# Designed miniproteins, single chains, continued (4), part 9

Each design is a single chain, and the fold is of that chain. pLDDT is the mean over its residues in the fold that is shown.

## One batch from the design tools (miniprotein)

Design m12283
Fold by ESMFold2-Fast:
Structure m12283 (fold): chain A 81 residues (1-81)
Amino acid sequence: MSFQEKAREALERIRELVAELLSPEAAARVGTLLGIAEHEVRRGLLTPASLRSLADTLRADPAVPEAAREGIEAIIAEVLA
């Protein structure tokens, strides 16, 4: 599987997790950042560094609770393994 395909699946899983664990308002805001990364995946331009930067941005967001952060970190670790 290509990195882009692994990243696409990871972003889908993160979007589902965010929809489950965050408020609708926080999920919409985080969803915008995920949408940018999803667009880069469709263009074949997402890099491991870009995915790590996205994870760091989500980790710094106070609206992302610890349970969601742990889930996001686990999903991203699978892609970067």
Scores: mean pLDDT 83

Design m12284
Fold by ESMFold2-Fast:
Structure m12284 (fold): chain A 94 residues (1-94)
Amino acid sequence: SMARERVVAAARRLHEEAGERLRAELENISPLEVVSMLVALGASQRDLAEYAGIAVSSLGTLEGALAVLRALAGDPRLPEDLRALLRELIALYE
């Protein structure tokens, strides 16, 4: 899927450009802010919704943002360091 390739590329850029900030500020960064960062890094809202299997209208909700993070945390194409950080962030909301 072209949507999956764009989301994975944006997530890799997030890890490269903001990985240290995510580690340092994990408890102060919301899942919605992570989704916003992915959009800024080249994944459209439609790409993220398709990737997570949710409606575009759900991306503005905590539940929808968590669905995106769970999909990324389970994607073996992403670095384990990023997937571990995303699992830690998700756990703060469970």
Scores: mean pLDDT 88

Design m12285
Fold by ESMFold2-Fast:
Structure m12285 (fold): chain A 87 residues (1-87)
Amino acid sequence: GAMSIVERLKKLTEEYLEKVRKEGKIVTTDDPIYPALLIAKAMGDTEVIKAALRVVLEEAERTGDPLFEQILEDLMITFGIKREEVE
């Protein structure tokens, strides 16, 4: 079947984090992940947003890099998701 919305957002998040790793800094907000997350928020699809944030959390915990922790915190604040909801 077609890729689910959750699978698409996870893939976009993984691609975004790869760009962040390559550049060593937060990539611009014109990345495709931002409009995808905003659409999910507008549709009330909180579980899709949480799935994307779990990908960021896993990378932050795997690397211990404060850059990924900062991205996670910024996204949690922006989308109103608590850390406990993605752990």
Scores: mean pLDDT 80

Design m12286
Fold by ESMFold2-Fast:
Structure m12286 (fold): chain A 95 residues (1-95)
Amino acid sequence: SEKELEEEKKLLEELLKKKEELEKEGKIEESVEVLEEVDEEHEKVGIKVKDVETGLEKEGEIVMDKKMPEEEKEKLLKELKLIMKMALIYEREKK
């Protein structure tokens, strides 16, 4: 419904504000590491985000082309981290 969509938009805005506050306070840790070589052209990259206060963690994996431009890799990783951080904060605020 229209009301549900408005409530979801407000929730997203609140989660984004909370993310920025926690990042400024140094309460969100993030790491990226190469986990394994999939083949000659591809690698598996692990991404982890952690709430320092609660100990809640989100982990994700993505297979990336080794020859992908660095700018594209950084953009993709940034977008994935954002999604993971939003999910982490959502779980934090529910508890």
Scores: mean pLDDT 81

Design m12287
Fold by ESMFold2-Fast:
Structure m12287 (fold): chain A 71 residues (1-71)
Amino acid sequence: MKAKVTVTGPPGVAGPAGEALKDQLEKKGIEVELTVVPSSGPLTITVEVDGKKIVAKTVPDALKKLEEYLK
């Protein structure tokens, strides 16, 4: 299973958030393609897996939403 993760936010926040989410998903056997987009806006995490799109504002929220779609 492969997930595309896009994290948008301040570089000092978005980068660590993206890496944390990648680490958690890879521990579940999911290959992650991570893209970090610098922005001065609030943190936004978008995950696309198996044609499903999930949007969250925190790493824990993204993981919770993904649990509904993990096989």
Scores: mean pLDDT 80

Design m12288
Fold by ESMFold2-Fast:
Structure m12288 (fold): chain A 89 residues (1-89)
Amino acid sequence: MEKELHELIRELLLREWELHEAGRLPSPEEVAKAQEILKKIQEILDKNPELEEELKNMNEEELRKYLIEKLGLPEELVDRILALIRERE
């Protein structure tokens, strides 16, 4: 459950980073795959509402620690993700 959620989030974020580094928009097939991953993430969060609330209430420092320690994402990738989130706010 928790490990599966971490693997799905990791896969989604790595795909987004690969597209960004390639400087291209996702294909319809890539969009469909991202939607499938998001659906699986939502199904896990629906079964674990406390985890969804925890993730929504994380500040930037807590989110950074979660992405690095729990998901095993590279620090540089995490810094880029957080920068993109800030730009959209």
Scores: mean pLDDT 72

Design m12289
Fold by ESMFold2-Fast:
Formats: structure tokens, C-alpha cells, sequence
Structure m12289 (fold): chain A 56 residues (1-56)
């Protein structure tokens, strides 16, 4: 479901921005289990890596 996938992607990014990288990773795994688009998952992971470089 596109709406659920987009919502999970935003939640993962939001968690990473708040420094909760464990929660962000858990959300990504949930997306993978739900069959989320591989490009979406890749983009979310890239965004989280970028955030890690900018935030502790």
C-alpha cells in the first residue's frame, strides 16, 4: 500500500532526525516485510546515512 509505505518512510526519517537510529532501522525492516518499493527503501537508507553524518 503506497500510503502506508510513504508514511513509514517519513517516520523512519523523522526518527533519524531525532537521533533515534534504532527506531529508524526498525521501521525500515517493517517496510521491507511489507514489500515496500526497493527504490523507496534505498532512498530512506541513504537519507538516514546523510543524517548520521550531520547529527550525532
Amino acid sequence: MLSDQDKLALQAIDAAIKGDFKKADEIIKQMEKQGADKTLITNVRSQIEYIKKRIS
Scores: mean pLDDT 79

Design m12290
Fold by ESMFold2-Fast:
Structure m12290 (fold): chain A 92 residues (1-92)
Amino acid sequence: DDVREAVEFLAEAVRNGEIEFPDVPLDSPEAQRWRERLTRVSRGVVQALEDPELLAKALGVSVDTVRKIQEESANPEEFVRKLGELYLEKQK
């Protein structure tokens, strides 16, 4: 679930070219939900790095594909960007 939340968040970021923050007060319920989602996304990214099989299942690809992206990514930011691109490609 956290891994799926992470890949969906990354797909949104890739699609929009940026990460969108809710235009609401910092102490609002909407801002709290956004912070909670960002926390789950961060946890999902860590889980994906620790368990390529779980990430492959969430993306609907092979474990080999996930491992190849890990090997080709120079840093975590590049890794998550490539995952978002792959998720978008699989949606259509």
Scores: mean pLDDT 69

Design m12291
Fold by ESMFold2-Fast:
Structure m12291 (fold): chain A 96 residues (1-96)
Amino acid sequence: MKEELLKKVKELIGKFIEALINEDKEEAIKSLKELLKLLDENEITEEVKQLIDDLFKLLGSSTLIDPFKEELIELIKKHFGDTEIGKYLLEQLEKI
């Protein structure tokens, strides 16, 4: 289960980044929703946390998220605002 979780998290992060590069807002939102649901439904390992931290470091050093930032924040607040992962991601997004 944990190895499959890590693989799926990497896959969804990859799809999210690809969607941001291609300015595919619909796919970016879809990939993020699937990622957040997966993280909410599973125990977050240190490896998964490191991947999330690396993702936000990448986003913070680029303008890839700027066109979608408000919609991503609203999405997380609406569906995951009360979850531990949702609160963590909102804090990371506010820093970039």
Scores: mean pLDDT 73

Design m12292
Fold by ESMFold2-Fast:
Structure m12292 (fold): chain A 70 residues (1-70)
Amino acid sequence: PRLPSEEELEGLSPPDLRRALEARLRQLEGLLTHAQDVLGLVTEEQRDAILEGLRVRADELLRRHEERAA
């Protein structure tokens, strides 16, 4: 599970990019929760750390895209 690459987000407007990132983050949260609760592959602490890192990365992608679009 990963965030979309910059190439996958290429050509999206900032609101479309934000929507895509938020949708992917929700999908990844669901996958990580499933891995924790059903598969035992991830602890709650690991899940939370991964999700926080993904949110930070999503914010970075949005900022870079907005700067490039200017």
Scores: mean pLDDT 72

Design m12293
Fold by ESMFold2-Fast:
Structure m12293 (fold): chain A 71 residues (1-71)
Amino acid sequence: AMAEERAAIRARAEAHTAGLEAQIARASPAFQERVLAAAREEAALTDDDPFLTALAREGAARLVAAAEAAL
């Protein structure tokens, strides 16, 4: 049950991140810079749940990479 719930959360988070990556690629440089700053800040955050911390950092790292590639 918990493993299935975590798999569903991960799949939803990955789909959301992929959507944001596509939007970042087409966004204005000013928006890309704001996303980069926000994603870098989020990558530094820690949660008590190691799964949620890892998932958030994975997503944030992908958004940082997408914004840096687009800038």
Scores: mean pLDDT 76

Design m12294
Fold by ESMFold2-Fast:
Structure m12294 (fold): chain A 97 residues (1-97)
Amino acid sequence: MTEEQERDVRIGVIDLFVAVDKTVVKNTIKDPEKQEKILKALDEARTALEEAVRAGNWPGADEALKLMRQASKALDEGNYDEAIKLYEEAARVAREA
């Protein structure tokens, strides 16, 4: 697989995860303040992961994506504060690694 194809696959996976989680948040969370906070954390994480991928920092993006998966599980369990923390940690890992 070419580096361009590998980059595009990573971006596609990130976009898919964010789209799914945003749909879950909008359909399940009734508190508008909590909904907005989670959607903001998701968008910041997406931006950080996509920038890491474009910069060639694939190990950092891949590690951050693992945190995104943990955040998605926390959302499914109703642990919204944990989900926010995990999305924020994903953005941090993507920027630092």
Scores: mean pLDDT 83

Design m12295
Fold by ESMFold2-Fast:
Structure m12295 (fold): chain A 74 residues (1-74)
Amino acid sequence: SLEEELGELLQEAVDLLHSITDPEHRRQMNGLMDQMTGLAAQLLASTDPAEQRRLLEQMRGILQQMRDIARQSQ
């Protein structure tokens, strides 16, 4: 379901954020997490399936940026 997909994306984002220990990458990660939270709010308010798909794609893109930062921090 849409809620399950959203939950999985947010859980991975939180796990990635918690994997960061250095202040520089943590600041970058917090900015991306703020974007994820904003998109999640838009997704939950949306009733248009096309908009919901687009928002999920945007969230997946941000999650990929978070994965990239997590790799750089290690």
Scores: mean pLDDT 87

Design m12296
Fold by ESMFold2-Fast:
Parts: structure tokens; sequence; C-alpha cells
Structure m12296 (fold): chain A 65 residues (1-65)
């Protein structure tokens, strides 16, 4: 799935705010972790996110609705 940098940053901000593992990390640090795990790949001005990575981000966001 292709996701914009702006949308990805919004979801990562929610992870940093609500998930203790990411609480002390910058957006760029979280992006690097996701890329190292093979869950995220940069494609120009956008990112390709794996199905598993997208589900992890969506699950975190659902807890805030």
Amino acid sequence: MIISKKELEKKINLLIKNVETFKNKSIEDVIKILEEKGLLKRIGDKYEISEIGYLMLEEAVELLK
C-alpha cells in the first residue's frame, strides 16, 4: 500500500503519543525502525507500507477514535 509522507507522519505521531515503546523516539527514528524491519520503503515523495505494517498503524489509530 502507498501512503503519503504527511499521512505516515500523522500515524507515527499517534504511535509516539500512545505506544510506550515509541514514546521517546522522533518520527524519523520510527521511520528508520519500520524500514529496518522491512515494513516500510521510501518511493520518491511517498512510502510503500507492508500489509502488516499498515494494520499495526491502523490498530493504534483505532484506539484513539
Scores: mean pLDDT 74

Design m12297
Fold by ESMFold2-Fast:
Structure m12297 (fold): chain A 69 residues (1-69)
Amino acid sequence: LSPREQSIEEMILRSVRELAEKLKEEGASEEEIKKAALDLVNRAAQAFSASEETKKRVEEQALEIVEEL
């Protein structure tokens, strides 16, 4: 992965973690949090023109973050 793609992944995953923590505190279900996390990843990937490989990798890591909460 290029340094730029790695930085984008880290930024998106940080945003996912912050969103997931907030939604969990608000009483959202795991499924609701997963849906919100994937929506965030899709929007961010589009905004940064990330590759499909980067998007898929970040989606997988985002789901892992939600499942480990």
Scores: mean pLDDT 82

Design m12298
Fold by ESMFold2-Fast:
Structure m12298 (fold): chain A 84 residues (1-84)
Amino acid sequence: EERLLEAIRYVARLAEEGITDEEEIIERIVEELGLSRETAELAVRLFRDPRLAVELGLSREVAELALEAQIDEGIRLLKEVVLG
């Protein structure tokens, strides 16, 4: 669970850096964080759809972090559209 939280934070950071390719993100998580490919794939899925945390019965902490990461990404995209 702590490892999954770390992976979700890492996905959010890569997205802020403009790294949006899912396979590149997964490979970086596996190589840099030493996590399984399955954990990396789950972190990317949760970042893109936080509701999946509820469907999979994951902890409140995972669901909250995934939602926060998605909100931050939404704010980033909104600033890009509004501020150009």
Scores: mean pLDDT 74

Design m12299
Fold by ESMFold2-Fast:
Structure m12299 (fold): chain A 79 residues (1-79)
Amino acid sequence: DEGLKEAAKILAEELGLSEEEALKILEDFRQAFGSAFFTNLDSPKFREMLKDYIEKKSGKKVSDEVVERIAEVLRRHLA
């Protein structure tokens, strides 16, 4: 999906990952979260879970601002 690919590019640039690695992290999180993924993008709990998942899988810290930008990109591609 275009939104996930764009979000993966942001994540890759911010954390120094490949776009493929970043995309894999985001796709795996989407699959684990299921159908509620896109309907919970503005939830603080969802964003915290996304942040924790990224940090766990990448081994790197990610800022709240980067997580917010990822969620915003995903939301824009749903419109």
Scores: mean pLDDT 78

Design m12300
Fold by ESMFold2-Fast:
Structure m12300 (fold): chain A 96 residues (1-96)
Amino acid sequence: SEAEQKEVLKKVFELLAKGDYDSAIALLEPYERSSDLLYHLLSGVEALKEKDYETAAIHFRRAYELDPSRKYLLELSEAAEKKDEEKIKEIAKEAA
C-alpha cells in the first residue's frame, strides 16, 4: 500500500543517514519483487555498500524516473556519481 511504502521509505532513509546500509537492505528485500521503485532503491543501496557508485547512480535515477515527485532520488543519483558519501547521508537525512 502507499502507506506501507511511505513508512518503509522513511525508515530506509533514517538508516541511510546513519550509513547503516545492511539494515536498509534488509528492510527493502521483502519488496524486491512487489515494487519497482523499492527494487531500484534496494539495488542502489546494495551498490553503495560495495562502493559501486556508477551502478548506485543508475538505480537511484531509475527510481526517480518511476516517481519524479521524489527529487531526493535524483539528488542521490547525482551524489553517487560524485562519490560523495557525506552528501548521500545529508540527502537521506532530509528525505527521512
Scores: mean pLDDT 88

Design m12301
Fold by ESMFold2-Fast:
Structure m12301 (fold): chain A 74 residues (1-74)
Amino acid sequence: MTEITEEEKKLLELLEETIPIIRKLAEEDPAFRERLEEVGRSGDFEAFLELLREKGVPEELLKKVEELHEEIEK
């Protein structure tokens, strides 16, 4: 069995909730998808959040993603 920390588990759960929304946005806008892949390769989390904000992802969801990223960085 794969053992993970509580923080990693919370991140996976949030990613599982967030991924369908991001996937739908990427399917509707190929330019957004290309930009998302570029940001993912660079590892620039600030650019990632800004991209999602520009695309109209709700601030409540962005805040959750930001909080979880801060937990991993610690």
Scores: mean pLDDT 71

Design m12302
Fold by ESMFold2-Fast:
Formats: C-alpha cells, structure tokens, sequence
Structure m12302 (fold): chain A 96 residues (1-96)
C-alpha cells in the first residue's frame, strides 16, 4: 500500500542517515502537539507522516490503541512503529 511504502522509504532513509529526506517528517512530528484533530487533518494530505505522528504519540503516552482509533491499518501502524523504534535506537547510539 502507498502509505506503507512511504513509511518503509522513511525507515530506509533513517538507516542510511539521509537527513534531507527525514528532515520534513521529523520536524513535523516534533513540532506537533500530537492532538487527534491534527493527526486526522494530516492523514488527509500526508497519511505516512500522520501515521508516524500517531505512533510517536502512542509510544510517548502508552496508548498504543491511538493509531487504530484514528483509522490506520495494522500494516501502517507496524511500519510506523518500526520507524519510531529505529529512530529511538539511533538516538541512543548517537548519545553514546
């Protein structure tokens, strides 16, 4: 699916440390308050970044049901969570 393909592209860019590809998505996720309204509106225009935002909020708040409540598929949620996990692992490694 197109959203899953985009999420996999972002994950690959993160593994390759391609900051240019990641910058827009990362800035949008970091600047967002992560409200359900913001994520729903973003999903209409950029479902991949919206999925990343929902996954980040879910991990941060402990509410992993939030992406599903916002209408993301299991495949989209799994792809977004893979990106979030990899981003956190790379941040931990860079801190060392």
Amino acid sequence: METVERLEELTEALEEENEEVLKEASELVEKSSGTEEEIKELKKKDPATAALMAAEVGVRTGDLSLPAKLGFSEEEIEAALRFVELKRRKAEEARR
Scores: mean pLDDT 73

Design m12303
Fold by ESMFold2-Fast:
Structure m12303 (fold): chain A 69 residues (1-69)
Amino acid sequence: MKLSDAEVKLALGIMAASLGNGPAVLRILRDLVAEGRFDDAQTLLDILEEKAKEDPSLAPVVEEARRLL
């Protein structure tokens, strides 16, 4: 299967969010933004916002992520 660099980074970001690893999620978001992959960064942010509804500890991560977009 072909996985683009952006797809790999998005998958890693989703995994990090599922593990509650805020620093890893923010690192992946910064990488996506630096590469001009704003659609993928927005997708990861949307997933983070949904996860933050179940895990309030992710709320500061969501706010920081919004500042990157």
Scores: mean pLDDT 76

Design m12304
Fold by ESMFold2-Fast:
Structure m12304 (fold): chain A 70 residues (1-70)
Amino acid sequence: SIEELAKEAMEKIQQLVQKLRDALARKAPPEELSKQLDFIVELQLKVGDAVKNKDEKKIKEAIEEAEKYL
């Protein structure tokens, strides 16, 4: 269902946020932090739009894109 896919996408986003927090803790360069933050923001927008449009394929694509950075 769309609800289950949205939950999975949100879980992947939470894992990316944790990765960003870990990067901050290790004092990663601002460039790296900025790129991670921009990716998280763009991913959240993609998932939000896909859920509104009931587009399961786009939610799955967002999950796959998130997994490439995990």
Scores: mean pLDDT 88

Design m12305
Fold by ESMFold2-Fast:
Structure m12305 (fold): chain A 82 residues (1-82)
Amino acid sequence: MSAAAAEAAKRAEIEKLRAQAAAARAAAAETRRARAELEAENEGDPLLEVQIRLLGVAAAVDEALGAEAEAKAEALEAELAA
């Protein structure tokens, strides 16, 4: 492998990871919006309360996945800068 080929591969992976992070954050934001709408409409329905809690967990998972993808992208960028 040439150094240029290795650098190009890392740049492609960084772009992919950044796209994954953006998609995960967008999904989390959408889930949080849906959760807030259900919370605003909920008048003590226990089934809606379960849905609100599940949406909270789903949003947290998507945020964690987005953070992991960003951390991996930053690590690869640090390798390219070295």
Scores: mean pLDDT 84

Design m12306
Fold by ESMFold2-Fast:
Structure m12306 (fold): chain A 55 residues (1-55)
Amino acid sequence: MEELIERYEKVKKKLEEFAQKAKANGDEDTVKLNERGIKAADEAIENLKKQLEKK
């Protein structure tokens, strides 16, 4: 389960990097797309952390 959290954290970091580059280039659509992906990954990480807390 910790491995899955790590995978989502790596994906989130990649999306954050893509969003930063898109923002620097003025590509607002790509920023929005990556921000949605970051939110989804963050929610998945929080759900997995709650499962670890219950064990």
Scores: mean pLDDT 79

Design m12307
Fold by ESMFold2-Fast:
Structure m12307 (fold): chain A 58 residues (1-58)
Amino acid sequence: SLEEEWEQYRKTASEERKKILSDIGEKLREIGDQIDQGLALAKQGKLEEARRAMGAPE
């Protein structure tokens, strides 16, 4: 049936995409953490430290 074919496709596509999504998720998670740290420093008026915490080189 179409529903069975769709479920099989979704599982296969999901498995293949899990590796890509996992890698992207790891990178996004790190960026999010750096942004949070940068915002905390920016609220203290430490703009140079905020920029550095957000992952900017120098």
Scores: mean pLDDT 70

Design m12308
Fold by ESMFold2-Fast:
Structure m12308 (fold): chain A 115 residues (1-115)
Amino acid sequence: SHITIIFFGKIPEEEIKRIMDFLEKNKIPYKLIHISDEPIDLDGVTFLDPKQAEEALPKLLKLIKGSELVIIYSKDKAEFSAFKPYLDMLGTPYKFASSAEEVIKIIEEYLKKHK
């Protein structure tokens, strides 16, 4: 069991690092996915190009399989709205966040249920 976080669009590297540090500090198993036309230069994040949907979709499904919690993190609601139908097609329930603080709060709430 693991937490999957999908970073959508252009997200600052510092916010991704903050989330990674929080997950590592709490020893939470995780997978990080970045869906964007512009790949982030950060090790440990799986890049998926939305323009290569036929190749990206099977990879995304494999990465989210077995997730206890899926979080979508997007700064731009317009970019997220354009891809929401594809995410809905996956049939996997997810929680939406628009800041690193919201992602961390969602994870904290999940951890409280497992105290």
Scores: mean pLDDT 75

Design m12309
Fold by ESMFold2-Fast:
Order: C-alpha cells, then structure tokens, then sequence
Structure m12309 (fold): chain A 69 residues (1-69)
C-alpha cells in the first residue's frame, strides 16, 4: 500500500509528522490529534473534508493540512 504523510503544527509551534497507509487513515489521525490540541485550548476543531487538504481554526489561526505520498 502507499504510505501517506502529513505535517501538523500545534499552538506552541512544534511540528509533528503523521503517517498512514491510506489518506483516510491519515486524515483520521490528523483529526484526532487536532481534537486533542483543541481540547487543551478549550475550543473545537472541525475539518473540511476527510482526505487531502484539511482546514482548521486554532486560536484564531487558519491551519491548512495536506497529505502526501
């Protein structure tokens, strides 16, 4: 299977790279990670779409995530 990777930044500016065998699994991992970050900030994260580019709002910032092979 193809492995996908996605780079995420938390509100402290640290970058985390997530990997999965499918875009769907990768996006679910990214959503779960962002929900944990949002809970720490006391807000909610609602991604647009479940594969490819995801848009989030963390602390007033618009974060765009993308998956790649």
Amino acid sequence: MTRYSLSLRDQSGEEIVLEAETERQLNQSAVDWLKEQARAEGTEVLPVGDSGNLKFNLGGEEIVLSGEK
Scores: mean pLDDT 56

Design m12310
Fold by ESMFold2-Fast:
Structure m12310 (fold): chain A 82 residues (1-82)
Amino acid sequence: GNEAAIKIGEKLIEIAKEKGYVTGEELIKLGEELVKNGKTEKAIGAGRALLISGKEAKELGGKVSGESAIEGGKYLIQVGKE
């Protein structure tokens, strides 16, 4: 398993459930952690995708919906269990 992907996925779901959304800055931070600590190409790639999405959301002054963030977090947990 990839513990970094599981932890980042769990954090993403937690933020989304508490706030109903995730900010671009939160996505950037989580993506950076996953790129740094992801041991597989798939986990690192997922971290890079979070970074890109976070940067786009930050530039637009927007946020990612809680539903989308929960789906992303569930995907990361699956990646971590592989």
Scores: mean pLDDT 83

Design m12311
Fold by ESMFold2-Fast:
Order: sequence, then structure tokens, then C-alpha cells
Structure m12311 (fold): chain A 104 residues (1-104)
Amino acid sequence: EETAERAIEAVRRAVDLLFEGKPDEEAYRVLTEVLDEDSARAVVEHLKRAIEASKQGNIPEAIGHASAAADIVLAELRRKGVDEETLQRAELELMGIMFEVVAR
């Protein structure tokens, strides 16, 4: 549970940093506390593309990238042995964050 909570909080912080126009490196640093470097980089790239697509009105592309970012986080949690009930709750929380990304 704490592992999932930390990951969700890191994703929320990364999203906020990207919306504030902070450098990608700040979002990477936050995510590397809960993800490996390659996963953290992939999540930042997908979140950035989701935000950019949403700003251009390309909602299908924004949803695709937001979903990909959430899937990477969930795969990491599953790899770390987080149970399916906790993963289901984490998926709902991540979907809430991703809705904020595509709806802004």
C-alpha cells in the first residue's frame, strides 16, 4: 500500500511540475524515487506528450499517452509485488490524475 501511495504521489507531483513548465529533469527526479530511470523517462515523455496533445485539442492522442504513462506505473507496482486489490485502487487514482492531464 505505501509503495503504491508513494508512486501515485510521485506521478501527481510530476504532472504538477510539467504543468508549471518546470524542466523535464525535475519531473524525472521525482519519478526516479519510485520508478527505474528508463520507466521514469518513459512516463515523463508520455505525460509531456499528453499535455501537448490536450493543448492542441487532440484528445485521442492525449488519452493514448496518459494511458501509456499509467500502464508503465502499474507495471512497475506489479513488478514490485503490490497486490491486485491495491493495484485496482492505484489504477483508479492514476486514472483520476490522467483525467486532469487531458481535461485541462
Scores: mean pLDDT 85

Design m12312
Fold by ESMFold2-Fast:
Structure m12312 (fold): chain A 80 residues (1-80)
Amino acid sequence: MKKLQEAAKKGDAKAQLALGKELFKQGKYEEAAKWFEKAVELEPSHEAYTALSEVLWALGKDDESREYAQRAIELDPSRG
């Protein structure tokens, strides 16, 4: 995890997504959301928007979750 934190702090969107996913698995949803938000800002992708939508839903932020799920669909309509 520490290597992912270092890469994420240096502005690596893939490292930010990976760190967010590890935090999400640990139940650290608020921390995971922050890293997914950084990944979306740096490099918008279907994966980043889907991950952010999922963590926002876990936090009970249903409206925000729906918005990011819709943006994920717009980037890759085949995925849903």
Scores: mean pLDDT 80

Design m12313
Fold by ESMFold2-Fast:
Structure m12313 (fold): chain A 73 residues (1-73)
Amino acid sequence: MEEVERLKAEADAAEAAGDFYTAGVLYQRAWDLGGDPEVLRRAVEAFEKALAEHPDDEDIRQGLAEMRARLAA
């Protein structure tokens, strides 16, 4: 629980700083530990923003696809 809250807080800080890729990765880690679908939605949103800034980045594209697949299941 505490680790999940820490990861979410770090992800929120990364988003506020404009580091959307780091935010997406941190939300993904929070989901891996806690299984909260709301965190999956936050990860998708963060990766979408990151991809908008770096549209040809393969790592961001893969992260977004993985999170979307998890959310759709």
Scores: mean pLDDT 81

Design m12314
Fold by ESMFold2-Fast:
Structure m12314 (fold): chain A 86 residues (1-86)
Amino acid sequence: MIEEYLRKYLKTDKNYNDEQVEQFLQKFKEDLEKKSDSAVKILYELGLKAIEEGNLDLARYFAELLEQLGALDEAEYLRKLIEEKE
C-alpha cells in the first residue's frame, strides 16, 4: 500500500520524524486529490526507489498512479526502467 511504503521511505531515506511523516502524508493526500506536480514528483521518486529495491510490481503500481494523474512522461519512463530490469 502506498501510504506504508511512503512512510518507510520518509523515515529511512529522508530521516523524517513521526510528526514530519504525518504532516507530509496529509499534504500528499491533498496533492493527490488536486493532481498536483508535487504528488507526481513523490510518486516518481517512490517508483524509482521500488525499482532500486527490486520490487518491480510496486514500481508498476506507482507508474499506473502517475498515468491516472496525467503524468504520462513520468509513467512511461518508470515502465521503461522496469522493462530494462526484467
Scores: mean pLDDT 82

Design m12315
Fold by ESMFold2-Fast:
Structure m12315 (fold): chain A 76 residues (1-76)
Amino acid sequence: MVDEAIDLMAEAAAREAERLAAEGYEAPSPEEARERVRALLRAAYEKFGLQALRDAAAQLPPEARARVLELLRRAE
């Protein structure tokens, strides 16, 4: 379930990039944001384990954070 948690966090990043672009800010494409965050989180997990993903999840909105933390708990 680690991959599902990473995918949820990557989707949150893609939605934020889409929102920023819609408001006229310079932002990566949703696809670029998703791939970048997914790669970063996978690398962090490989080096630091589940705690790195929990730390990243703390930056998410409350509903997304709760779902990600549930998936990470099931991965233990």
Scores: mean pLDDT 79

Design m12316
Fold by ESMFold2-Fast:
Structure m12316 (fold): chain A 73 residues (1-73)
Amino acid sequence: MTVKEIIEEINKYLDKNLKEDTPIKSLSERDKLLIRLFLHEEYGIELSLEELLKFKNLKELAEYVKEKLEEQK
């Protein structure tokens, strides 16, 4: 799975069109919660709010998700 595909799946889940450079801190509290729920349900990746906020943008988050998925294979 590519970074682009992970961002596309997040957008489908949220019903939004967020970009790779969208800052994580700019997201609503609802969107932050939904992203965390999506990552847990779809990929088995559990992130706290504090851990989510360490990422600069959606691209960095998606790169982290990709790395975690590669470690679990």
Scores: mean pLDDT 84

Design m12317
Fold by ESMFold2-Fast:
Structure m12317 (fold): chain A 82 residues (1-82)
Amino acid sequence: MSEKETEEGARKAAEIMEETGLEETLVRVGKSTVYAKVTESEEEAKELVKKLVEQLEKNGLEATGVVVEYKGKYVAAVGVDS
């Protein structure tokens, strides 16, 4: 999975969360699944991404983490290829 695919998924997730009022969601981009969560700050988003990537890698999954800013909110996202 490329960082570009994970970032695309993160931005789609951010749009869905903005429209629905959800704080977290899952989206599919091709064969990849991206989990995304709204955070209170860029620092919290970066910390959450690191923890999620480490947890997924410990369980034998290849994970790519990104942080995106969407309409003044910081979104932590992790993409997993299946």
Scores: mean pLDDT 81

